Designed miniproteins, single chains, continued (2). Designs and how they scored, part 27

Each design is a single chain, and the fold is of that chain. pLDDT is the mean over its residues in the fold that is shown.

## One batch from the design tools (miniprotein)

Design m4917
Fold by ESMFold2-Fast:
Structure m4917 (fold): chain A 82 residues (1-82)
Amino acid sequence: NKKKLEEGLELVEKAREAFEKGPELLEEYLDKLGELLGEIYGAIEELKDKIVEYAEKREDPEAREKAEELLEKLREAVEGLG
């Protein structure tokens, strides 16, 4: 979900700002980020499963190639989170 990814990025930025202005606030943002990341990883795993199913059900070389492309883009997006 794009909205949850944007919320995660916003929380990372707020955590960074909180650390500079008030380190006591950092733990609050880290807890919220941890919870949101758990939800995002769950959604990512579901999407990954759907991409794999897409390739398996079609048994088409083009569908498999497209699934590999989508999985690679998903991996890059996840790396962008960390």
Scores: mean pLDDT 68

Design m4918
Fold by ESMFold2-Fast:
Order: C-alpha cells, then sequence, then structure tokens
Structure m4918 (fold): chain A 59 residues (1-59)
C-alpha cells in the first residue's frame, strides 16, 4: 500500500473553509483519476500562507 500526499498552498488571506473546499475537490479528482481514495485532509494557517494537505491511498 502506498500513500501519496497532495499539498496545496493559498494566500494568507484565504478563508480556511475556502481552502478546504478547493483541496477536497482537487484531492477527490486526483483520487478518482488514479483509482485511489482520500484518507484525510488538514488545513493550517501560517503568517504568509494557508496550506492544505491531503493524504491519498494509492491502490
Amino acid sequence: MEIKILTLTFPADTPVEEALEAARKQAEDFAKEIGGKVLGISVERFDDEVVATAVIEVP
């Protein structure tokens, strides 16, 4: 079993809910493309950016 991590970076002014929604769509689209599944998504706000990290299981 392999795990793939998808990281998306947004401007610091991006709302967490907006970043989460964008990351979810991108992670789900990617998972469908490779036949995998999304295991989890986290969003963290930093001083200069908002980072969303998705963990995807590769078949």
Scores: mean pLDDT 83

Design m4919
Fold by ESMFold2-Fast:
Structure m4919 (fold): chain A 81 residues (1-81)
Amino acid sequence: SSSIVDDLISFLNKYENKLSPQLVIPMLGYAAADYYDELTPTQRAKLQKLLIKYETRFNSSDHKDDQSQFFLDIAKKRLLS
């Protein structure tokens, strides 16, 4: 449900810079895949801002794993297209 997306956004904002991009990017990918058609414009805008932030952190990280890249590509296709 869309309430799960609000809970995710709240969680990510609460912990802000304390979570690794390898943990957060899969969460954003799942939210984008499972709830895209249910997202409000406000939720979409908030997820887009989070995605851009975590993409920047992922690209600057010492570990760029294929699984995180896969979920990043899904999230970008759904949220930034």
Scores: mean pLDDT 82

Design m4920
Fold by ESMFold2-Fast:
Structure m4920 (fold): chain A 79 residues (1-79)
Amino acid sequence: MTLEELIQAAVEIVVKHGGYVTPDELVEELRKRGVVSDETAEALRAALQEIMERKGVDRITPEEAVEAVRRAFAALEAK
């Protein structure tokens, strides 16, 4: 799976949910689609939590989903 494929899937999920999702909704849908490993899902949850805390929000927009996916991939590549 490529970074671009995961970004596309994440954006599609956010749009499907009316332009915002919770971290759990996003990660669950990505897992159902089989596009993320458990390790990627946990890295994505960590990135989403950081973004929510930084912005003081409880929902994720398409822009935030893209940022979270990029951060999760960078964190996994650093291991």
Scores: mean pLDDT 78

Design m4921
Fold by ESMFold2-Fast:
Structure m4921 (fold): chain A 83 residues (1-83)
Amino acid sequence: EEEEYQKALEEAKKRFDEILSKASIKPTDEIREKAYKVIEETLKKYGPSEEAVKRAVENAVATYSKLRYEQLKKEGKIEEAKK
């Protein structure tokens, strides 16, 4: 029950971190924590299934991309934000 949830949570976080690492992206701690929270919320909604893990990772990546764009825009780095 709770153990299966924790395993799914760790797996989703690991896959998210691997995607960012392969893209040579270094997230700020604040943006990373917000993406992790999206993973937790997705798994709570859909349960600890492999499909839920995939959805959690996709939702976290989308959230990260949006928050990174907003951060770069605030820093006046609009051209970097478009990447």
Scores: mean pLDDT 75

Design m4922
Fold by ESMFold2-Fast:
Structure m4922 (fold): chain A 78 residues (1-78)
Amino acid sequence: MLSEEEKEHIRKATEELVKESTEIIKSSDLPEEVKEKLIELLEEFKKEVFALIEEGASFEELAQKAVETGKKIAEILS
């Protein structure tokens, strides 16, 4: 199980990643429909990561969620 320090670091890193990624997406030349899908996916990712942390998820479960989200982003951009 993750320590409280590790949980806090992952929460902050996830918040920063989603915030900065959203700003980059909004300022990009991507089609508006693609931007909306990516932003929704990032918001879902943040909520799911926070829920997993509260439920006592392992680092492996959190890493798997990140991999799954990355694959979905790649599919949207393909």
Scores: mean pLDDT 84

Design m4923
Fold by ESMFold2-Fast:
Structure m4923 (fold): chain A 62 residues (1-62)
Amino acid sequence: ARPIPPRNPSEEEKEEEIKEMLSLPSHVAYTAASLIVIGAEFDPEGTPEWVLEIAKEVLEHL
């Protein structure tokens, strides 16, 4: 079955979440984003696509 994401954030909402994560100390933001990416490899069905997108964008900014 195809997973349905829990919400559909707008592009602007995704940008806000990226900025919020980047407002954390760099080591905290890096750790949080890395854990999201690793967790998605372990449980891809439980991790919404937009969460992965935000984590990858944060890692690209760090």
Scores: mean pLDDT 71

Design m4924
Fold by ESMFold2-Fast:
Formats: C-alpha cells, sequence, structure tokens
Structure m4924 (fold): chain A 80 residues (1-80)
C-alpha cells in the first residue's frame, strides 16, 4: 500500500512540475504560485498517509515537494 501511495505522489510531482514549467514559459507567474501551493498541499497529504506505513517514504515525498518548490523558485529567477 505504501508503494501505491509513493507512486501516486511521484505521478503528482511529475504532473505539477510540467504545469509549473508551462506556466513559466507562458509568463503566467501568478499561476506558478497557485500550482506550487496546490502541489505542496497535495504532496503533504500523501506524505502524511505514507507516514502511517513507512516514515522514510513519507520523508522522501516531503523532500521531493521541497525540491519542486525550489525548482520553481530557480526557474522564476531566470525568467523576467
Amino acid sequence: KVDEIFEKAKELLDKYRKEIEKAIDSGNFKEVIKIVNKAFSELGKYAKEAAKYDPEKAQEILDLAHELVNYARELLKKKR
């Protein structure tokens, strides 16, 4: 069950990463903030669920969520 939670979290991460890239490419920076907030909320829920079975997998999901936020921040710095 924890493997299913982790797989869904990774699928969500990939989906939101692509949405962030598309929003940045289109210059819609307000949309980037909305996507990041939604992604962090959704991934946080998956991390909480995973923590019931495997705290290490839960931490990996949280680490991936933080990496996504940092990735968005770095992309925003490069676009003006």
Scores: mean pLDDT 80

Design m4925
Fold by ESMFold2-Fast:
Structure m4925 (fold): chain A 94 residues (1-94)
Amino acid sequence: MAVASVTLSPEAGKALLKAAERASERAGLQVTSQELDSGKLQVTLVSESEEIKRIVIRVTRADNGQVTSVEIWVETKEGGRELLARAEPLEVKP
């Protein structure tokens, strides 16, 4: 029997922001974090590259703080939007 759950603790959130800051420095990106609504966090990375306009990371949380979805989107300067990665919690039935 395998049980999998995804939870985002305050410490994990802080570590994620530090990782985003380090990634920003290495890639020449600017990092902006914003909490939109209850349970939604959006992190935006802005790039001055010719092909990539920005990278958007969206995290959705349930009322109990459990992470229910993580999406990573890329917006190109040509106006395209591409989903690079998506993670959702594992559905476990008794």
Scores: mean pLDDT 56

Design m4926
Fold by ESMFold2-Fast:
Structure m4926 (fold): chain A 77 residues (1-77)
Amino acid sequence: LDELLKGKSGAILGKGDAVKAVEEAAKKYNLPVEFGEENGVRYAAIIVKDSEYPLATAITLLLAEESGDKVRFVEGG
């Protein structure tokens, strides 16, 4: 995950049961999505640019209403 976010502005991150919800959001909003696994748990990360932060925040809040703490926005570096 840390390597995935290196040089990226940020990501909407969903783990486990939230992977499908994040994947569907990426398809719906035509956003790039990366899949991976960390400590045996699958994740999906929608990569976003600084200019897309308001959109990313809105999508994260919407998904969090359905998936709870399994969906988060994380900043890249």
Scores: mean pLDDT 74

Design m4927
Fold by ESMFold2-Fast:
Structure m4927 (fold): chain A 91 residues (1-91)
Amino acid sequence: SVKEELLRAVELGEEVLEDIKKYYELTGDEITARILLDSMLRELIRLADELNAPEVAKILRETLEKVRKSDSIEEMIKIAREGLKKVREVV
């Protein structure tokens, strides 16, 4: 089902987000962490669009906009985590 695919995608996104956080904590590489975070959110938006899930796509797009406006990787991670939580609540 669309719901099951979206839930699995959110779970994978949450795992990727924790890996990005760990990578940043170990390396201090903000450039790579930013690229990986942006890429993860863009892939989730693409999937939501392909699955015709407009409410999920909207939450993810708003999350990406907030992430892109943030100056701190820690804030970006917090925003992404909250966005994924909101997706989980509407799926």
Scores: mean pLDDT 89

Design m4928
Fold by ESMFold2-Fast:
Structure m4928 (fold): chain A 94 residues (1-94)
Amino acid sequence: MSPQQQRQQIMTDFIRQVTDITNSGVDQISRSSVQDAQQILDDTQRQLDNIYSQTVRQMQQVTSPSDFRDMSNQFRSIRQAGISGLQQAIQRVE
């Protein structure tokens, strides 16, 4: 694939993975006790952090330093949106 296509694919894959992990985490939290909900939140956040780190590393290989700076802000925003969804789910259990 060209670098341009690789960057687009990495971004698309990241959004999909964050959405899938977040939806799975929210579903599990909705079915759990308050104690288990916190554990699921922590585990899901760790999964999001791992995917974020992996995606950042992949993107750095196909992007200039200046372009990467702008893209890293987008990745952070997507990750934070997922975490916010999980936090809202746990508040509904309490």
Scores: mean pLDDT 80

Design m4929
Fold by ESMFold2-Fast:
Structure m4929 (fold): chain A 77 residues (1-77)
Amino acid sequence: SAIEKKKVFVELELKKARKDLSTVKGDALKEKVQQLLDEAEEAFDAGDYDDAISKINEAYVLLGVNDIKVALEKVLP
C-alpha cells in the first residue's frame, strides 16, 4: 500500500538524515537541521508521512542534498 511504502521511506530517510547531521559543522546550521528532523519525527509519529517527507526535504536542502525527491518517485505509485 502507498501508506506503508511512505512509512518505510520516511523511516529510512530519517535514519540517513540523522547520520548526515552528525557530520555537519557549524552550530547554527546543525541546530536548524536538528529542528527540521525533530518536526519530521513528530509528523511521522502522528502518521502524517507527507509532512514528514516535506520536513526531511527542507533539511536536505539546507545540507546541499537534493536527491530525496528522486528517491520518493520510486516509492509512490
Scores: mean pLDDT 74

Design m4930
Fold by ESMFold2-Fast:
Structure m4930 (fold): chain A 80 residues (1-80)
Amino acid sequence: MVKITIVFDNGYKAILTFENGELVKIESNNETVKAIIEDLLSIPTVLEAVKKLAKELEKEGKTEITLTEDEFSEYLESFV
């Protein structure tokens, strides 16, 4: 199981949980942030980029990572 946490400037966060390379859960302490992340992950290329990040974490022996909103956006842009 791998968790990717995205932290926003306003203190809100989204947590993406992956099991066996698949996205199984999206959590947030803010409904709007959760909706934004769900909308982004509904785009196949974005979902593939995030799955690749989760697989790299497994390869490195890590179970979690925390990214800022800016770091997450930069990762998605660099993947495309």
Scores: mean pLDDT 82

Design m4931
Fold by ESMFold2-Fast:
Structure m4931 (fold): chain A 67 residues (1-67)
Amino acid sequence: SSQETEEKFFNYLSRYQTQLQSTASFPAVNQGKYEQATINRMREIAQTFDLNFNDNHLYYLAEQVEE
C-alpha cells in the first residue's frame, strides 16, 4: 500500500540520511510502477531530511524499500 511504502521510505531515510546526502546519482529505473501522488508524497518526506531527490531517485529508492 502507499502508506506502507511511505513508512518504509521514512525509516530508510532516517537510517541512511548521511549516506544519501553524499550520493551523486542513481541508476535509471522503470518509472511506471508508482502513482505520481505517491512519488510526490515521498518527495515531501525526503525534504524533511534535507534531501532533494528528482523523480528517478525517488523511484529507485521506492523499489529498494518495497523489496
Scores: mean pLDDT 73

Design m4932
Fold by ESMFold2-Fast:
Structure m4932 (fold): chain A 73 residues (1-73)
Amino acid sequence: MEELEERMARVAGENGYKAAVFYAKKGDLEKARRIIEGLEKLAETASPKGQQALRDYAEKAREAVEKIEKERK
């Protein structure tokens, strides 16, 4: 059974990932990076399993934002 904190961390991570990709596609790379930083900071205060989920989504968001940035060149 998934604990509430873990579930909330996964939902926050997924929403943060989607938001970062959205802003990166709109050309707001600064906002996208700030969202990724927010996920990383949230991970520092989360439970160990919630921390892993948030870090995984932050990493995916970083990779997606980097790809979008390269496509603009």
Scores: mean pLDDT 80

Design m4933
Fold by ESMFold2-Fast:
Structure m4933 (fold): chain A 96 residues (1-96)
Amino acid sequence: IDEAVERIREIVRSKLSPEEARLAEAHLELYRVAIEGYLEGLSVEEIIERMEEVVERSGLSPEEREKVRRFLEGARENPEEFLAGVEKTKAQLEAF
């Protein structure tokens, strides 16, 4: 997973502007944290808390932070769908 994430970061840095790369890197970190929490056997609530910490530490704009927070609220309401999304993302990164 870490190797796949780093490889995606290199592609992002080579093809996107510095501002676009920062946004993409923040989303990659959100996915990494979610997958690691899933693999550790954490609850959906604990995974969401770790993702919220990433949002607070990120250089995301207020508008982008609001979009992520709305996504996380949806994850709390539909934890089964959220976990299916994490599992799918993990499988895609493992195939990369």
Scores: mean pLDDT 76

Design m4934
Fold by ESMFold2-Fast:
Structure m4934 (fold): chain A 87 residues (1-87)
Amino acid sequence: GPIPLPTKEQLEEAIENLRKALEAIKAGDVETAERYLSKALELVRDVPGLEIEIALALRDLKNGDYEGAIASVERAIKALEEKLKEL
């Protein structure tokens, strides 16, 4: 295809980084959360639908909207888990 599909390993790594980001947000550790969200975003950058939720989480986190950031991260994890099942 014209755009490479992320590997199963890359999707699993993205999910792990998002789960670590979620725990960091809940702990109020913004810097650690931003680091893990950025890593997850790089792993899914070629999948626009998955990228959007992670980008929204980063924006909300930087604006102090922890509830919005948590919701976006949870949606991103769900979307990645569904995509992983298709492989």
Scores: mean pLDDT 80

Design m4935
Fold by ESMFold2-Fast:
Structure m4935 (fold): chain A 65 residues (1-65)
Amino acid sequence: SMKEFLEKQIKALEEQKRNLESKYQEDIAKETDPEKRAELKAFYDSYLETLDKQIEELKKQLENI
């Protein structure tokens, strides 16, 4: 069903987000250059924002079925 499809997609994106957050922490911990740290933060923050927007959109779709 559409509901089961949306629930599975939300769960998959939430898992992807958790994995991305772990990699973010790892990459930041390994980088000592302040400029490169800022670039990494901008990259990861942008990617996480995109995932959050996708999750939110799917949750809104789920509410409408």
Scores: mean pLDDT 88

Design m4936
Fold by ESMFold2-Fast:
Structure m4936 (fold): chain A 72 residues (1-72)
Amino acid sequence: STLRRTLKVTVAEDKAEALAADLAAVPGVVSVEVEGDTIYVTLAAPSRAELDAAIAAVEAVVASYGGTVEPA
């Protein structure tokens, strides 16, 4: 079975589109939805270890844009 998680990302509105494009390129990201300064990122992975790695990759990309990540 596939594990899923949705993260809520907050970033400066003028950076949201560029950040969303970079997030869509992260392995394990299956959807990205932009709502102004907020981005909802859904992740899917076959194991907890792969899901945790995908979450860490998302967090690193978000941090490079000065954004924050929290559970949705």
Scores: mean pLDDT 88

Design m4937
Fold by ESMFold2-Fast:
Structure m4937 (fold): chain A 67 residues (1-67)
Amino acid sequence: VVVPELSPTEIRVADAIERLGIGKATKRSIARETGMSLAHISRHFPSREELIKAAQRAQLARQAARD
């Protein structure tokens, strides 16, 4: 099964969203959770929708890796 390829940045952001909860996941909160700069996050994820898509891709990757 083919799953979307994730960058290390997307994986880190997706993990942070899962810890924070989607409703509270903002670029600033993710920056604090991951230790990444706000500018770096904004460059990779210009909108909150892109952040949510990254979390969904990480979920698909985890499902594909399940035993």
Scores: mean pLDDT 72

Design m4938
Fold by ESMFold2-Fast:
Structure m4938 (fold): chain A 107 residues (1-107)
Amino acid sequence: SPELEELLEMLEENLEELEKALEKFKDNPEFVELAEKGKEILKELIEDIRKGELTEEKLREYIEKLEEILKKLKELALKSKDEELREELSRIGLRYQGIIEKLKEML
């Protein structure tokens, strides 16, 4: 499916950018915990797509999990005094928003 190929590319690009952000902000434990949780969700979603196991039930579960990560990213951005971290969290948030919208279109 061209739609699944586009989603897979978006997920792999987001995972790579998240790994770069983890290296840059490795001294921020709250960011590291949140980013690692997000990374695991993205990896599970990639595996389910590759195995042809992305059911409507799993799709709804991934949307819910990603929306929770997005909420926590926004909360961290609001309380952070680090401008570079705030900018990175905004970029990560926009990428998660795009993925969530793509997943919702598949329902």
Scores: mean pLDDT 89

Design m4939
Fold by ESMFold2-Fast:
Structure m4939 (fold): chain A 95 residues (1-95)
Amino acid sequence: SELEEAERRAIEAARRFAENYRVLTEEMKKKIEEIVAKAQAEQEASGRTDRKTVAETLARVYEEAVKLLEEMNEEHDEKASEEYLKELDEVIAKR
């Protein structure tokens, strides 16, 4: 059924979120809260509270959160590498 498919999608998205993000930084938490707040505002504006719509909204929230956290983790790793190389260059220049 469409409801079962929506619920399975929500569960799968939540599982992928949990697997990828075992520890959340404060920045990640803030961005997730923004995604949740936006989804809640859209849900309130639509007035739709049926189980299928709720499941689809939860799936979307988790999918958006996973995508954002993947983007943030890639950016964080790149920035950390750049800062490390800059510090190394400064140490070499002082020798």
Scores: mean pLDDT 68

Design m4940
Fold by ESMFold2-Fast:
Structure m4940 (fold): chain A 82 residues (1-82)
Amino acid sequence: SAKDKEILEQLDILEKDLEEFEKWYAENRDKLSPETIKAIVEALRGTLVLLDKLKEEAESEEVKERIEELKKRIEELIAELE
């Protein structure tokens, strides 16, 4: 559907941003302040809220599965940061 196509385009952007963040985090992990970690966790939790809304709008099971995979990656990252 056209809606699923729009969601997939948003997922591509979010996945790219997450990959760039993972690279930055790997290089800067030992230098992060508690304030920076808190801000990152808050941003990641905001992304989870967005993904929940996208999943409610998604029409195909394939798109919903991709959203759940991205949510799991972000949840694992939050757990690592906490």
Scores: mean pLDDT 87

Design m4941
Fold by ESMFold2-Fast:
Structure m4941 (fold): chain A 70 residues (1-70)
Amino acid sequence: AVVTATFPSEEAAERAERALLRLYLEGVEILSGRYDRKNLTLTVEVPDEAAARRVAEALRAAGAENIEIR
């Protein structure tokens, strides 16, 4: 599954990055992550929908405006 989110600011994106690191340390498997500074967009690849839901919740808590799961 792939989670994509957009952020209102670089500070919100930084909070999201820290939240993802915390999830990884707690045992949530993250296969890849990519941040596009120009569009303030973060793309995270995870193995399943359960991990995708946990990632999406963390990104929402960090201030993500739009979140898509594929």
Scores: mean pLDDT 82

Design m4942
Fold by ESMFold2-Fast:
Structure m4942 (fold): chain A 77 residues (1-77)
Amino acid sequence: SPGEVAVATAASVLIDKGYEEALQELARSGLRVEEKPGKLTLYIPENLSDEAKKALEEAAKRTSEITGIEAEVVVRP
């Protein structure tokens, strides 16, 4: 599914950049992906580093390119 592509892409980008603590935090708190017709929303924890948040925005852009579906990142408290 497009949501599975989003999760796999996010994990891949974080691993490639060595952001293992961010990957562990997402595994603990959950990367929530909301799938709507024509749009994916990736909800990420506020307590991630700025570098990890930027990496996840890059992952969302890559997900959009792979799936043809708009993907955005939303920070949640």
Scores: mean pLDDT 82

Design m4943
Fold by ESMFold2-Fast:
Structure m4943 (fold): chain A 71 residues (1-71)
Amino acid sequence: SRRDALRQGIQTLIQQFRDLASQDSSNRSTYQQRADQLRGLLSGSVDELEKANVDALGFVTFGRAELVAKK
């Protein structure tokens, strides 16, 4: 269902924030906080999950681009 797909997306984004936290020590606390916030939203409504997925994807995309640029 749409909700199950959104929940899988959020779980993937949680892992991606954890990966970023392990690779970027300067932003580690921010990425860990974002992962914790997403974990708290897993029981939310479809609309809340959809918004959280879009917002988190943006932050992950930016974080990955920054990490590559530092290399």
Scores: mean pLDDT 82

Design m4944
Fold by ESMFold2-Fast:
Structure m4944 (fold): chain A 65 residues (1-65)
Amino acid sequence: SKEVSVAVAFEIEAVALGISSIEVRIEGNKVVVTLRGVSPEQQEAARELAERMREKGYEVEVRVE
């Protein structure tokens, strides 16, 4: 349930950062973010966002396809 809130917040914030090609999924206690066809700058922004979420105690994984 907390992971759902984090996933929704991540998706909203990532879109606000200009990341439109993003898919967010929840796997157990982990939020998995998949980036497709994104620029290096967008990938870096998503990674930084994931790091901020991890500082709050959440597990976030970023994948590039």
Scores: mean pLDDT 76

Design m4945
Fold by ESMFold2-Fast:
Structure m4945 (fold): chain A 77 residues (1-77)
Amino acid sequence: SEAQKLADQLYKLAEEAKKKGNNKAADLLRKGAEYVKKGDFFKASKLAGEASKIAKENGDNELAKKALELSLQAAQL
């Protein structure tokens, strides 16, 4: 399903964030994936959006862009 793919993408991005030392963004992305699994796409979108802001504040524009993309995908479900 699209929800399963989105959750998988959020988990993968969380691992990337963790590897870069951005533990706060990683935690938000993991929680976002859990909300996708529960069908709460609105909360998932909000959490991925918050992860994007934190990544940008830490200078990781790549991570911020990817997190924002997943936030927008969640908002469309």
Scores: mean pLDDT 88

Design m4946
Fold by ESMFold2-Fast:
Structure m4946 (fold): chain A 77 residues (1-77)
Amino acid sequence: SKLEELKAEADEALARMDEAVAQGRTTPEDSQRGVAALVAKEALEMSDEEIDRLYDQARAAGLPAAVEAIEKVRELK
């Protein structure tokens, strides 16, 4: 399913970030992808009400990568 695909993509992005950190190659783009992947993975385990609260918090914190990740999860539910 698309939801399982998003979860797999998030897991892969987190694994790539961990590898980049271990190799000392982390870029700002890798960090943003890691944040987006972590947020997406957390949102996939949340209820609709919890996702709405997380979305509001991400917007208030000024985290565009997190906001986009949450929007993708919401589209798949």
Scores: mean pLDDT 74

Design m4947
Fold by ESMFold2-Fast:
Structure m4947 (fold): chain A 80 residues (1-80)
Amino acid sequence: SEAARRAEFDALVIHAEETVEWEDGKVEKREIELPPEERAFVRDVWLATGNLHQRFTYIEYIDGKKATVTITVRLEPAAA
């Protein structure tokens, strides 16, 4: 059932990394706790595709500077 599939997602361990690439070539990487909105998106992609590795990129302007933000997500299944 759909409810059972959502419960399967909730049992997964979520690892997320944010990479920020600035126009000046500076690159910053950090592990993040996935925000609720992004977590819901990752869940919906997993429900539709089964993809355990997901990546999404967007452009953000911070203090008038262009930044390319990439969030990389790895979902680990519970050990059987």
Scores: mean pLDDT 83

Design m4948
Fold by ESMFold2-Fast:
Structure m4948 (fold): chain A 77 residues (1-77)
Amino acid sequence: GPKLELGREVALRLAQMAEKAMKALGDTPTVTVKEEGETLTITVESDKGLKAVVVGTPERVVVKSNNPLFPDIEAEL
């Protein structure tokens, strides 16, 4: 439904921003995507220990990050 599509789009865009933030620090990001029903989990990790985990649902998108250029984010949909 529209909220599921919105949650996935927001999660994918935030993961792309996390990748760009890691590349801006000279790191090489690896992206892992896990889809379970209506939950999309995207993990962006660098070889230097930077990590961002993006979890998208129809209700909310949450980011947990240790990158100073990409802080923790929570958005309701």
Scores: mean pLDDT 82

Design m4949
Fold by ESMFold2-Fast:
Structure m4949 (fold): chain A 71 residues (1-71)
Amino acid sequence: SAELEAMLAELDRLLAELGRALRAGDLPTAQKLVEEIRALVERAVARFPEHRHGLETLLRVAEAELQRALA
């Protein structure tokens, strides 16, 4: 669906921004981006529960990247 494709495109954009923030050592921005990714995943799962596994996997990747940077 066009709605799902738009949400996945937004998720990909946020993940790319997260990668840039982490490489720059900008932890406050990285934390905000992970929260934005979480909110988007929660909305996407509520709207498309059949895609829960894939969406939650992307969130776990984002959270793991932030946790590694905070260690």
Scores: mean pLDDT 89

Design m4950
Fold by ESMFold2-Fast:
Structure m4950 (fold): chain A 99 residues (1-99)
Amino acid sequence: DVVSELIKLLKHPSPAVRAAAAEALGKLADKIIDKKQVAELLAPLLGDSSVAVRNAAVEALYKIGYPKPLLDYAFEHKNEYVRGLALNTLGSIKKKKRG
């Protein structure tokens, strides 16, 4: 299906393709059957070399709303910026669930 093809594109060598795939997965959040799998595959993109990919991953993870892999990533990552980004995304998901 489309979700499976987009998941493959998250590892594409082009940052433009990776960002577009992450953005598309975020837009399809309500159609994603296995939100855990998709969130686990998106979380590493918070540490991507491309700002566009990192921003797309934040938006997609927020829209999918599955927090567990974000928590693991935020505490295990050595880069303070990536940890902060994951923690901010977690906070936004919590607010979304109440609003």
Scores: mean pLDDT 76

Design m4951
Fold by ESMFold2-Fast:
Structure m4951 (fold): chain A 93 residues (1-93)
Amino acid sequence: MVEELAKEILEEMIERLKKGEHVDDILEELAEKIETEEKKEALFLAEGVILTLLAKKYGLTLSKTVDLSKLSEEILKLVEELVELVLEQEEKL
């Protein structure tokens, strides 16, 4: 399922961020490794959720947002952890 693939993508991003890799480099490498439409949809879902949560935290208006209420609690927890790690990394730059 696309949601399960999105979880795997988010978990890989979190582990790589914890190792000190930059989020932009992680996203570029993940995009290059996409061989199937399902993985592409999973990456777009993960990116959309990240952008939606960042927009809510910073009060930004997005023309397209993901309906967070339709996502599993597990995906939301992973995205929240990922966003916290990205913000911590940006503060160190």
Scores: mean pLDDT 71

Design m4952
Fold by ESMFold2-Fast:
Structure m4952 (fold): chain A 86 residues (1-86)
Amino acid sequence: MDGDGTITKEELRAKIREIVGDEMSDEEIDQFVDDIIKYADLDGDGTINPEELKALARPFDLDGDGTVDLDEFIERLVKQYLEQKK
């Protein structure tokens, strides 16, 4: 794991799997992770740095305190994805 707060694909897979459980297959989770990385990864290195995460999650940070809960951010993305899928 990256000690500077960078989020890896493995961390995203783990969080999404925890949130969706059996509602998405492993293949769907992998595709969703790749879509998130592609959308947020401005450097093209396959990871999300803290600044990219803050920018991506800014619409969900209603408190404006500069702290973004990774679990809340991923949960909101999952809900949006599932609404689109249905």
Scores: mean pLDDT 65

